# Designed miniproteins, single chains, continued (5): the designs that were tried, part 89

Each design is a single chain, and the fold is of that chain. pLDDT is the mean over its residues in the fold that is shown.

## One batch from the design tools (miniprotein)

Design m19081
Fold by ESMFold2-Fast:
Structure m19081 (fold): chain A 86 residues (1-86)
Amino acid sequence: PSDEEIDDAALILSAATFGVAARNEPDPEKAAELGIRHLEKVVNESKSLEAMKEAADAIVSNIAKGHPEAAERVRKHAEELLKKKE
């Protein structure tokens, strides 16, 4: 695989791992803030809109398992960030 493919896979895996960590935060507001900050990092570092979308989905789906309302807040922020990259 190319360096770009490796970087994208690493970003998606990092997003999934981080989403699990955010899911376990006791405070839903902190979980949302952590999700948003990691999402912004992924969007800034990735050059692939597809990878950004997969990473956003991984963060949101994991947070939703612990904090559904926090996950919706992160999802809305992801929609705004991704619209700027389209």
Scores: mean pLDDT 79

Design m19082
Fold by ESMFold2-Fast:
Structure m19082 (fold): chain A 91 residues (1-91)
Amino acid sequence: MEEKIKNRLLAIGVSEEIAEKILKTFSLEEAEEIAKLLLEASMTYAVSPEELNEIAEEWLNSENPSVESLRELLESRREEFRERLRRLLLA
C-alpha cells in the first residue's frame, strides 16, 4: 500500500523527496487523500509538476500541515488555476 501511494504521487509528477516526506509525515489513509487532492489539481487545473511540487513543499513546511490545510490551500488557489487554464485554452 505505501509503495502504491508513492508510485501514484510519482506518476502525478511529485518528486521522490516530497513523496517520501508525505509518507513519513502522514498515515497511509491521509497520504492517499493527499495524493487524490494533488491529482485533482494536476488533472482538473493542469497544474504543472514544477508548481505542484512548490505547493506541496510550501504546505509541508507550514505549521501543522494536514489533509485539511492542503485542501484549503488548493481551494484558495482554485480561481488562479482556472484563470491560467482558461488563458492556455484561448492561446
Scores: mean pLDDT 79

Design m19083
Fold by ESMFold2-Fast:
Structure m19083 (fold): chain A 93 residues (1-93)
Amino acid sequence: MTVEEVVEEGNKELAKLEKEGKLEEIKKSYEIVGEFARALEEGDYERARELIEEAKREKNLLALYGIYVVADDLGDEELAELALKAIKELKEE
């Protein structure tokens, strides 16, 4: 997937959750993405990886799409790849 494709898929997931009235799930997704961005900016790569694993465990696709975009934007190829792998694994379920 390209970054543009991930953004498009993230927008579709957000629209789906909004249509389903899952506002608390949307809020939780944004909180996870915000914590990931903070961890990455602080160089806390252990916490950043934990947040990817948490989002994957919770099957939170919206958070994983956001995490991928943040990791790509900040130039962290390893964390972007981990998020993309988690997205692919969840979509194969």
Scores: mean pLDDT 84

Design m19084
Fold by ESMFold2-Fast:
Structure m19084 (fold): chain A 122 residues (1-122)
Amino acid sequence: NEEVLREIAERLGIPLEIVRLAVEMAQSDFEEQAKIYKELREKGIDRKKWLFLDSLAAAIVAGDVDLREALINAVQLILLEDRNITEEELIELLQKYAGLSEAEAREIVSEARRRLEEGKFH
């Protein structure tokens, strides 16, 4: 539903085409996900950004969009994928793809790190 995706894109401050690709990826099998991931890479989305979008899309598809929890989950997945990612890179991703302030982004990153240390990954 394009109208719902537009509302989500406006609320999150991200491009509609990125929201659409993320939702399609979450609903696709592994073969189709590979094709959508290629499209996202062509649009400048790397593997770390893909993990972020996949987590966000899963929350959207579930119909229970808790943006804060989706963002925390995305950061946890990125940290598990790349232990050498900097805090500044994570903040930049959150600012660019979720429209967060630097302070809000730092809070999300801190909570994600705390949950990983405690073994609380959802």
Scores: mean pLDDT 68

Design m19085
Fold by ESMFold2-Fast:
Structure m19085 (fold): chain A 103 residues (1-103)
Amino acid sequence: MAKIKVEKFSGIARATVEGDGTPEAAKRAGELALEAVGEADEIIVQAYKDGRLIGMDTVKGPASPEKAEEAGRRAIEKAGQKPDTLVVTAINHSAEEEDPMAV
């Protein structure tokens, strides 16, 4: 079973999946990253093998686990080889709401 580590910073959450380079794992990592950040408008999925970045895809707009799965699938296809690690980063560009001080 894949190990998923979640790291959170202001407006950014990163979930790392080790031992499972599948779109389904990217979706699960995306769920955890989105839960940690609360909301996001960009998802980046990076595919690694033996510690090397071999593929990456980014989706902008309302972030969802489905978008993480889509980005993961495209990152894996771009890699051209089976990844062993996926890193899913969810970003909230408002960084706790730069403009809406009225929230």
Scores: mean pLDDT 79

Design m19086
Fold by ESMFold2-Fast:
Structure m19086 (fold): chain A 62 residues (1-62)
Amino acid sequence: MLTEEEERAVLKVMEAAREVLGRGVDPSSPEFKEIAKKLYEMGYITKEEYEAALRAYDRINS
């Protein structure tokens, strides 16, 4: 199960990907990590949100 922080970070990444990149993203796909990194580098998510999203990805795929 994801923590509240991890769940919120996943939702933030999915929302930002839709708004900024015009696309959906599956949190279980390797593409999720690339999109989260891109959003962080562009300033659309914080470092804390990015790190939480990476933890969520690892937890989903473990």
Scores: mean pLDDT 81

Design m19087
Fold by ESMFold2-Fast:
Structure m19087 (fold): chain A 81 residues (1-81)
Amino acid sequence: SKEELKKKIEELREEIIRLSDEMIDLAPDDRAVINRAIAVKLRSIGLVIDAEITGDYEGALKELEELLREVQEELQRLKAE
């Protein structure tokens, strides 16, 4: 349902924001990491806002799931170094 999609994109946005904050915590002196973390936060916020305006929650879900994968992969790289 649309209501379930709305809830899922909001939960994904919150998770992306949480993980982006973890990136900053792991690399607090790395400007490139901080800039990427801020960029993914802003993108996740923008994707949810755009979905509310356009009604394209399925498109937003797909893009947010990809963004979550990207931030998870970067966190794994940061933890491995």
Scores: mean pLDDT 87

Design m19088
Fold by ESMFold2-Fast:
Structure m19088 (fold): chain A 97 residues (1-97)
Amino acid sequence: SRREKALELAKRVIEAADKLAEASTDPQTRQRIVRLGVAAAIHLVAASFSDGPEARRHYEGAARLVEEMAKLAEQEGHTDIAKELRDIAEEVRRLAE
């Protein structure tokens, strides 16, 4: 179901964020990654309890935050993690449709 997919994506976001944070050497960047990952996961969990326009706004919010993490990963040279995060964001955007 869409709800089950949203919760699975929340788990994947946290795992990807944790992986990126562990790979990052700068404490400020690590904190930013953790905050982005938690915020995106909260949006996905909220979407799982919502429908219609409210759920769509949460999916869009999550996708933007995951895309921001992908940008940070790319900037730090973690191209594999950046691709994983972009793939997650694309799946989240599909749930908004």
Scores: mean pLDDT 89

Design m19089
Fold by ESMFold2-Fast:
Structure m19089 (fold): chain A 89 residues (1-89)
Amino acid sequence: SLEEEREFVRRLMELVLQGKYEEAAKLIVDEWQKTNPALTDEQKEKMVEELLKNSSFEDFARVVRQRARDLGLLTEEEEKKIDELIKKS
């Protein structure tokens, strides 16, 4: 649902604002488990590793920022904070 997507993206935004890239990747894999509840903890860990290997924090933060903006979850202050985090990485 839209409400579930908004909650998920909001949690991703909070982790991105804190620079917690690995935790954000884990949150994504936890969301994927909802469609595949048979995923083991070991499989989830490997999926997190692949996600981190195939992207940078900067690229990830940009995608999360855009998704949050599209859902009306991003404030001007939060956008500025993400831009500063990207510049420092």
Scores: mean pLDDT 82

Design m19090
Fold by ESMFold2-Fast:
Structure m19090 (fold): chain A 65 residues (1-65)
Amino acid sequence: SELAGEAWRLLRERLEAEGLSVRPGKEAEALEIVERQAARSASAEEAAEAALAELRARGLLVGEP
């Protein structure tokens, strides 16, 4: 969906700003999380924030050196 695509873009921008990335090999799982959160959210910003929190809680993010 367009909302999911926009949420993914916002999430990536925030991750880059914080020096974080999705763990290698977990990109499909991260996309599923974004799509699920987008289906439950009123906005792309809300979906991106919820997805970021879930990715962090599940240990799917790594810091860039």
Scores: mean pLDDT 83

Design m19091
Fold by ESMFold2-Fast:
Structure m19091 (fold): chain A 67 residues (1-67)
Amino acid sequence: GPLSDEQARAAVAGIRAAVASGSRAALLTAVHHGEKMLEEYGEHMSPELRAEAEAALAEARRALDAL
């Protein structure tokens, strides 16, 4: 729904900002919030936003592994 899509977009933006920052603390926070968002609202998100959120989380996890 619209609220789930808005929250998904905010989460994706936060994850991308955390990746750009290189901060372990920011990445951990972004991954935690992103995982919670997908768990709680994933079924209510548009398929394209869900795919973007999943891709952003995978990228953030790779960035964490590189730190």
Scores: mean pLDDT 80

Design m19092
Fold by ESMFold2-Fast:
Structure m19092 (fold): chain A 118 residues (1-118)
Amino acid sequence: SRVEELKKQIEELKKSEDPVSKAELAMYLLELAKLGVELNEEEREELIEGLEALIALAREAAATSEHAALVLEVLEKYKEKIKEALEKGDQEELSKLSKEFIDELEERLKKAREEKAK
């Protein structure tokens, strides 16, 4: 299942302390939340740390990458709301925000690709 594949990737990424692995871990945790999986307290803390790493990496890459600039814009829009849901342990709100974040990111990336094809 997709949930089992995500959990496997999460366990591998947790073995690394580098910022890229922390950022990738955050994206997989958001996908688990979107799929309705309840995150435990450790996973919520890892997601907070991973979101900070993801934003820092996207900000650095945004100077030379249009893709990274778009990712940064969507992250900045959802960051504070997701952090608030994580700090409150509001799993319903976290699931909703994770879905909205991922869906908006996918839609905006698709639109950017379509505009380049014209």
Scores: mean pLDDT 83

Design m19093
Fold by ESMFold2-Fast:
Structure m19093 (fold): chain A 100 residues (1-100)
Amino acid sequence: SHMERLSLFAQMEIIAIQAELYVLGRKYPEEKEFLDALIDEINKISKKTDFTNKESLIEGLEQIIALLRDGAARSTNPEVRAALEASRRRLEEILEELRR
């Protein structure tokens, strides 16, 4: 179904975002503690999200989007900020499709 495809895509994007942030924390050691904490929070939301339930998926995506938005606002590294903003936009696109 369309919902099952969006759910799978959301799960893949959440994993990809965590992997990208992990790599950035190794590239920029001064950002590592911040990015590791952000990855941990994203992972906690992901574990509480029921990806088979539309309302749960929407709530989980909204929480991760808020974390990425706040993270981008707090980041002083332009590459880290750009990655957080790009990751937020990708999840917002999935969220918009889910709300249709």
Scores: mean pLDDT 91

Design m19094
Fold by ESMFold2-Fast:
Formats: C-alpha cells, sequence, structure tokens
Structure m19094 (fold): chain A 93 residues (1-93)
C-alpha cells in the first residue's frame, strides 16, 4: 500500500499542474478531482484492496469524462494523473 500511496501522490501532483494551466472556469472541477485523490490517499491504509481499486477506478472515470473540456496543456497533465492512478491500481493487485 505504501507504493500505491506514492503513485497517488504523483497523480495529485499532476492534477495540481493541470489546475495551474487550466482556465479559471475549469480550475474548480480539477480541484474537486484533486481533493478526491487526497481523500483516497488518507483512507487507503484503512481500505481493502478491492475498495481502493474501486475508488481509483471511479476517479479515473471522472477525470476521463472531464478531459474533453480541458485545454491541451491541462489535458496532458490530467492524462499523466490517469496513468499514475492506473499504476496505483496495478500495485494493489
Amino acid sequence: KEEAIKLLEKAADYLHKAADVASTWQQAEITTLLIGVIVLKKYLPKMSDEEAIEAIERLIKRIESFLPHLNEEAQKYAKKAIDYLKKAKEVLK
């Protein structure tokens, strides 16, 4: 679970970068997604691996649904966040 937490930290870092380059109107939604990752990191040690994987999958779907609304630079960072979330899922298996 420590490795998964580090990967979630990387995902959060990339969502911060996405927010920094996003338009003001998009920043609130990206911040909500970032808070979702932070909350998941906090509760990960108390969750089953199945619960954690499910929570990560929900976050991935939320970010993916928002990708078309982001500018090109913010999309690149958000996609990297998705990659780190997918890696976090793999280390929990």
Scores: mean pLDDT 82

Design m19095
Fold by ESMFold2-Fast:
Structure m19095 (fold): chain A 83 residues (1-83)
Amino acid sequence: SAARFAALYTAAQLIIISASLGGISPEEAAEIVVELLREMSRLASPEETAEAGRRLVELLRKAGASEEAIERVERAREEALAA
């Protein structure tokens, strides 16, 4: 459902905000975001999931996530788009 997709996207944003505040590492946030994107890909179109993933990647970069962590999230985004 659209409501469940929005809830997962909001949760992903809050996790990244927590990382930017030092609550968890940006790398841990990226791992959680990968799992949330996989769940989101089952609830919405490939296009909507890919756009959400792009925005989450931007937030992870601002939170200081490594290039390797960003690449893991980009792979999850590409998997969603290919499905």
Scores: mean pLDDT 85

Design m19096
Fold by ESMFold2-Fast:
Structure m19096 (fold): chain A 66 residues (1-66)
Amino acid sequence: LSDETQAKLQENASTLSNIELGVLALLLEDPNASNGEIAKRLGVSVGTVSKARKKLIKMGVIKRPE
């Protein structure tokens, strides 16, 4: 396993989709926002928000939901 590959995946902000950027922006506005609130504001499913949030957490940009 390569630690450099994992670190570069975490640092690569250019891989964020429009939905992932939207989820990030809303979480920066309200870190306590639920997946349902974000889904409603972005017009997507809760599952889509959950997937985007998981990617952002893996990239070290946001914390896990409380």
Scores: mean pLDDT 69

Design m19097
Fold by ESMFold2-Fast:
Structure m19097 (fold): chain A 70 residues (1-70)
Amino acid sequence: MTPADYLARLLRELGLDVRPDDSEEEIRRKMREKGVSEEDRERVEVALELRKRLEEMARNGEEPRDYVEL
């Protein structure tokens, strides 16, 4: 799964009404309004950072190599 898929699933599990096009700030605002715990906010922040990292890699023209684990 991509970090974006993981983020979407995590936000859904937390009961947040999040759209795919929501910004990081919009997601943070919705977490605050919902009263999400600090632990769950940290999980979302990690997922946001992973998504941002993939976006940076795509912008830089980097192609991550896929590997198959035996």
Scores: mean pLDDT 69

Design m19098
Fold by ESMFold2-Fast:
Structure m19098 (fold): chain A 67 residues (1-67)
Amino acid sequence: ALEALGAYIRALRAARADPDDPAAQAAFEKARREFYRANPELARMFVTDPVGFMRFLEETERTLANE
């Protein structure tokens, strides 16, 4: 679901903001696992079309920033 992608992007931002925060790192790993579990097609897209996958992540991050 797109909710798992949103959680993954938010957790990624938190982990980048404080790379030494073990709670943020654990939340990022959990969100990443939930994202791949909920979106196996997007996980496949990363392998078959990495450029398209990166554009998708950037577009989703911009959408979340505008909410």
Scores: mean pLDDT 71

Design m19099
Fold by ESMFold2-Fast:
Structure m19099 (fold): chain A 70 residues (1-70)
Amino acid sequence: DKLIQQAKELGKEYIEAVREGNWLEAEITEGMMDLVLGVSKVIDPKTAEEIQKIYEQTQEEVKRILEERA
């Protein structure tokens, strides 16, 4: 539960950083997202699957934001 909540919070922070053009913050947040996913894979594969789905949704939103600016 806490790992899934952290993944959702990091995803929102990543989207906001991209939306604001804060690329340093976006890069740092992406690194933290990768760490949370990596830890979840060791602890519980089902939790890792849920976090992976959250991150896929986050990446789709970021893709939309970037396409609107291109």
Scores: mean pLDDT 82

Design m19100
Fold by ESMFold2-Fast:
Structure m19100 (fold): chain A 68 residues (1-68)
Amino acid sequence: KKRVIVIYAETEEKAKEAEEIVKKLYPDVDFEIVRAPTLEEALELAKKLREEEGAITEVFDADVLLAV
């Protein structure tokens, strides 16, 4: 069972900050974090990971994570 969190972020700095937030929310969970520059690419990547690799995927907008 592979867990992958896909973070949509326009910049590398936003992606890094969002990854830190995600790691704080799920400190004891084994998961892979991948980044995508647009929401469309993030959704497409998550779909491919689910369909081709059977991964459990979550998609997060970095701006939403940083705003709350």
Scores: mean pLDDT 75

Design m19101
Fold by ESMFold2-Fast:
Parts: sequence; C-alpha cells; structure tokens
Structure m19101 (fold): chain A 87 residues (1-87)
Amino acid sequence: SKEYEELVEKIAKITKMDKESLKKMFEKLGISVEELKKILEQLEKGAEEAIEYGRKTGDFVTEILAGSLLSFEAMNEAIDKLIEEKK
C-alpha cells in the first residue's frame, strides 16, 4: 500500500495529472505495483520514448499516460507562444 501510494504520487508529478484521478484509473484497470514501477520507469525516459515503448509492447496504460504528458507539454508551448505574441 505505501509503495503503491508513492508510485502513484511520482507518476502524478511527472504527468501533471491529479493523484486521485490516477488512483481511480489504476484501480479500475487492476494495475499492479510491478506494472506501476514499469510505467514510472518508461515515463522517466520522456513522453515520446514512453509512447514508442507502449506501441511496441502493447502497454496501452504507459502509452495513454505518455500521450497526456505530451499533450500537456504541447499545450504549455502553445500558451507560451500566445503570451509572446501579445508582448
């Protein structure tokens, strides 16, 4: 339980997703502590690398989480450009 909570917290910080939403998702999908460790390891390599890993291995959870991280990064870049155009 403590290890599960720590892994979810680390994934939440990397993906910028809400911890409680991630916990509910992982519970519904039956994700184990060992699977969370593997997800975290792949996400720490970067969003694009984690997506490629998910596609090659069929790890759809890692692919979805990495896609969310990439979308968050793309949204932040778009916002930064809009702010610069208004200066």
Scores: mean pLDDT 76

Design m19102
Fold by ESMFold2-Fast:
Structure m19102 (fold): chain A 79 residues (1-79)
Amino acid sequence: MEERKRELGEAFQERLRKEAEKYKDKVIRKEDFTPEKQELAKEIVKLFNELIELMEKGVPVEEVEEVFNKIVELLEQLR
């Protein structure tokens, strides 16, 4: 097994986990947002679930990063 890929994946997963936990709490607490922002919050949670599934399937880190970047983009819209 290629240890470099495993270490990079593990570091990326840890970074994702920290960001996901931080943002998931913020998204959930913003239930008082307008219906449009609540819709965005639901979309973000859905994408986080997709991220977890992709990581468990062992897809390339690049694909996981693509979904993560989409989540970050949507989170910026919740401001």
Scores: mean pLDDT 65

Design m19103
Fold by ESMFold2-Fast:
Structure m19103 (fold): chain A 73 residues (1-73)
Amino acid sequence: SSEKVAALLAHLEARLRELVDWFQREFGLSPENAEAAARSMEKARELVGQEGVDRLQRVEQEIQDFRARLEAG
């Protein structure tokens, strides 16, 4: 439904914003580099290393779990 799509998009936007803020706060990345790292596993690895990759994997799993709950409800 359009309501489930809207909920998923809002959730994705919130998780992306949190990742961008986390990369800037914890690693001192510029907004541009933080955005790149938040959108790409390879960029997270290049700019931050394994800690960035691990964070993206945790967020990806959380998003998958959220999507599954929306589809089940």
Scores: mean pLDDT 86

Design m19104
Fold by ESMFold2-Fast:
Structure m19104 (fold): chain A 68 residues (1-68)
Amino acid sequence: SAEAVRELATLLQDTKERVEALRSQGDLQAAIETLEDAIEKVRALDVGELGESAAKQLEKELEKLREE
């Protein structure tokens, strides 16, 4: 639905801003937890392929943070 797509866009933007803020503060563990929570929320949204694609991108970002 259009509402679910808007919710996905807002969630992705909020997640990006929070992760960037936490990384700038050196709180890598909180940034990891924020990405894990965002992946769960994205998968809970009924957005089909858009949601799955977004979850995969967040998973790649999570893997990069875990390597730091």
Scores: mean pLDDT 82

Design m19105
Fold by ESMFold2-Fast:
Order: structure tokens, then C-alpha cells, then sequence
Structure m19105 (fold): chain A 57 residues (1-57)
């Protein structure tokens, strides 16, 4: 599944507010959102629980 550009922008802001992620993991997740926007890759980087939390909000 691929996120649209508006969704990606919102998730980039939300990702920046997540305090429980190290900076390297945040950068990798941002690269996914700026690149192909793949939800599968986002889950691989963040882990399923954090990715689901991000995607629901």
C-alpha cells in the first residue's frame, strides 16, 4: 500500500513529534515517506506497533 502526498506530509509531521524513536530510525522512516511512501517499508523501519499508531493518527 502506498500513501498519497497529503497523507505523507501529515505523517512526516506526526513522525517528528514521536519521542520514543531514536534519530536514525526517524530519518529512515522519513526517507520512506519522502521516497516511495510504502506502508510495508514504514512498518519494517518503525515496527508494526509504532507504524499502526502513526497511521491511525
Amino acid sequence: MVLDEEEREKLLVALGKMKDLDEETKLRAMQVLLGDGSVERLREVLGEERAERLLKL
Scores: mean pLDDT 75

Design m19106
Fold by ESMFold2-Fast:
Structure m19106 (fold): chain A 83 residues (1-83)
Amino acid sequence: MLKEAKELAKKLREELSEEVLREIAEIAREHPHDPELVKKRVLELLRENGKEEIVKLVESHSPETVHIAASIILNDLALDEQR
């Protein structure tokens, strides 16, 4: 799970713009205890941005893995603001 979440977070950071990553971070921040809602919201965001290949990748992962990946992105962005 954690290894898969780290790999997913890395792939999202490589393929998505800073703006989309910030929106993923906000979803994780607003829904810290609802992995299924986080996965649903992230998939909706990716579809809106036309990232169909990444939608399929995220759909293949469990809600828990997607939630952890989004939380990793949130923490990474928060640390960058303190430097």
Scores: mean pLDDT 82

Design m19107
Fold by ESMFold2-Fast:
Structure m19107 (fold): chain A 92 residues (1-92)
Amino acid sequence: EVQQLQQQLQQARARLAQVRAELDALGAGDLIPAAEERGRSLTSASSVAAQGILAVEYALQGDRVRSLVLLLAMEVATVRMLEKELKEALEK
């Protein structure tokens, strides 16, 4: 449903904003542009999922900055994919 896609997109945008804020708070705001570029290069659901898995792994190892960079890339890719799906659903 279009409503579910809109809700998922809103949630993904909120998570993206949170991750950006956390990176900035840790003094790693300079890594945001590279993480966003990484997210834009992710073209498959499996590559997006791999970023999420790696982010969890780095968080468990105590590497918060690298975890957040991977989460930002994942959320950028997720937003882009949901925007495409929503556009396609609205054009039907």
Scores: mean pLDDT 82

Design m19108
Fold by ESMFold2-Fast:
Structure m19108 (fold): chain A 79 residues (1-79)
Amino acid sequence: MDLEKQKKTLKLMLEMIKEGKSSEEIKEKLMTELKVSEEEAEAMGRLYDTARKEGKVEDLMKLLEENIKNLEKLIEKKK
């Protein structure tokens, strides 16, 4: 996956989690807005569902924010 597309994917997922969207809505938005594959979108939805079941949504949000920052650093470094 392109680093910039990966960053946009994580940002969209984080924003939708903050908005209280369902895993199905996240999956649909990732596929329609960013053309993420169904398999990748399903994996992202499963991560969110697992975090909700375990009461670790805050931990997931922090992980997404950290990964976004890491991707931004890689993009800024200009390959």
Scores: mean pLDDT 80

Design m19109
Fold by ESMFold2-Fast:
Structure m19109 (fold): chain A 88 residues (1-88)
Amino acid sequence: GISQGRQLKSTFLSSGSLSSSQLADILGVSQSSVSNVISQYDSDGDGIMDGDVAQQILQSAGVDVDDAFQATDDQWSVMVDYILSQSS
């Protein structure tokens, strides 16, 4: 939802990245489910959602962004819904 999107965005902007455990805690899903989604975009295999991974997930969710740091709260909400749909 919007609240989860805003929380993810705030945490991401504070550190420049999100771990699978941070994503799982915010989204209320298992870390393994989130790791399965992140691993599809994570070329480094570190389980971290950095700016490049976040941009690719946003684009896969139908959001045309070149920079995840500039994405709106609504666009982060779309990414939340996408991750949750891929986690089922």
Scores: mean pLDDT 78

Design m19110
Fold by ESMFold2-Fast:
Structure m19110 (fold): chain A 94 residues (1-94)
Amino acid sequence: MEELYEWIEKAEKGDQEALEKLVEFIRNKGVQKILNSDLSEEEKVRILARIMVLLEKAGLAGKTPLESQIVLQILSFPNGEEILRRITVEAARL
């Protein structure tokens, strides 16, 4: 998880290598790894919201399979719809 925070922070500052590592993490079930972690639900929502905003700013959200992969990974959980709703609200505040 510490590496994930580093990738998010660097990618938010325009680091292309960090963005590529984050994309690869998502493709390798990264969202499921976050949701299955021992982090608080609020922290999981915050991290996923930051990832969503970052991908939108990079022009990757809504125009590539990555957004769909994130949504599908979230919806694979029993409470996925509620988590996705909270992520959407949090992302709108960023």
Scores: mean pLDDT 77

Design m19111
Fold by ESMFold2-Fast:
Structure m19111 (fold): chain A 70 residues (1-70)
Amino acid sequence: MEAARVLREAAEKARQSGDEDTAILLEYAAWRVEEEGLSVEEIGLKPLTKEQFDKLRAEVERRRAERAAA
């Protein structure tokens, strides 16, 4: 899953530069590629609702905590 790895690296760089919104979106995209086998292009074509973005933020933070604990 090269695409997922690239997205995670981009998310980490965005987070380090203070662009948390971009980091959240990229990390979510990487997560979906890994779990659902979707292409990056297919993920990019799906619109995110405002409500879904808030849920993604919470989910990403949750997964970050999980990875830090593992």
Scores: mean pLDDT 66

Design m19112
Fold by ESMFold2-Fast:
Structure m19112 (fold): chain A 76 residues (1-76)
Amino acid sequence: MNEELIEHLERLKAMLESLMPSLSKEQQEIAEQILALIDQAIEALRQGDWERAFEIFRQIEELLARFAELLREERA
């Protein structure tokens, strides 16, 4: 179960890293923050610290929402 969730986080990380060269500086800054949080979430999951992992997931979700908003503004 945890391995599957870690795999999904690793895929999200790879996707964001692949997008970095095409992002604006502002988008890159928020993407870098998300990448750092993904690494922290993976470590928490590997240690069995679900409470910390859930706290980090909420932060990732909030930053992803802001990242999506920046992407929408660039399309307008």
Scores: mean pLDDT 80

Design m19113
Fold by ESMFold2-Fast:
Structure m19113 (fold): chain A 63 residues (1-63)
Amino acid sequence: MVEEFTVERGEHTIEVTVDGETVKLKVEVGSRPSIVQEVVAGKKVTVLARPDGRVTVSITPDK
């Protein structure tokens, strides 16, 4: 699954639900891309925040 949305500059908490479990990931939107990864319920959650405010959330198998 891939979701994209736009946020303002600064720190944001992104909530991602995987197999009924919700995790909160903090990302920073600044002058450089920011990436945060976490493994939840055997799947890799990747949150990428770009300097233009676009945030991409990807959920892939953790292998």
Scores: mean pLDDT 78

Design m19114
Fold by ESMFold2-Fast:
Structure m19114 (fold): chain A 72 residues (1-72)
Amino acid sequence: VEELKKKAERLLAGMEEALKQRNLVVLQVAIHEGQEFLKELEKVNDKEIQELAKRIKELIERAKETLRELQG
């Protein structure tokens, strides 16, 4: 559980950085990594993990919106 929390926190920080950079490739990678990890987090019945999963899901949606804007 603790390792999952640390990985989730690092992923959240990486996705926030990707959003700031507004780079198409970095955003695509961040979305993919977030979606893969989210599948693992959703299997865990832990309140803190579920809160982290929700935050990752929200950042994935923001990244998708940003990616759509950048592609025109």
Scores: mean pLDDT 79

Design m19115
Fold by ESMFold2-Fast:
Structure m19115 (fold): chain A 79 residues (1-79)
Amino acid sequence: PSEELLEAEVTLALAEIMYGIDKALPKEPSIEFLEKMKEVARKALELLRQVGAPADDIATAESILEEVEKKLEEARKKR
């Protein structure tokens, strides 16, 4: 349905925006911010898979989720 597709694409866009903010920040992001970004990326991936979104969009969501999970693990190990 069009609403499910819209929700999936908007959620992916939000994940991309959060990822861009993380890359632009000169300081290491907070664990709270990384956890929120992980949840948004996970939600985007789930919704994109449910609506049968293009493989490129799914790959983008997977890439963001993987990077955020790595950063979150590193941040938790340091603090």
Scores: mean pLDDT 79

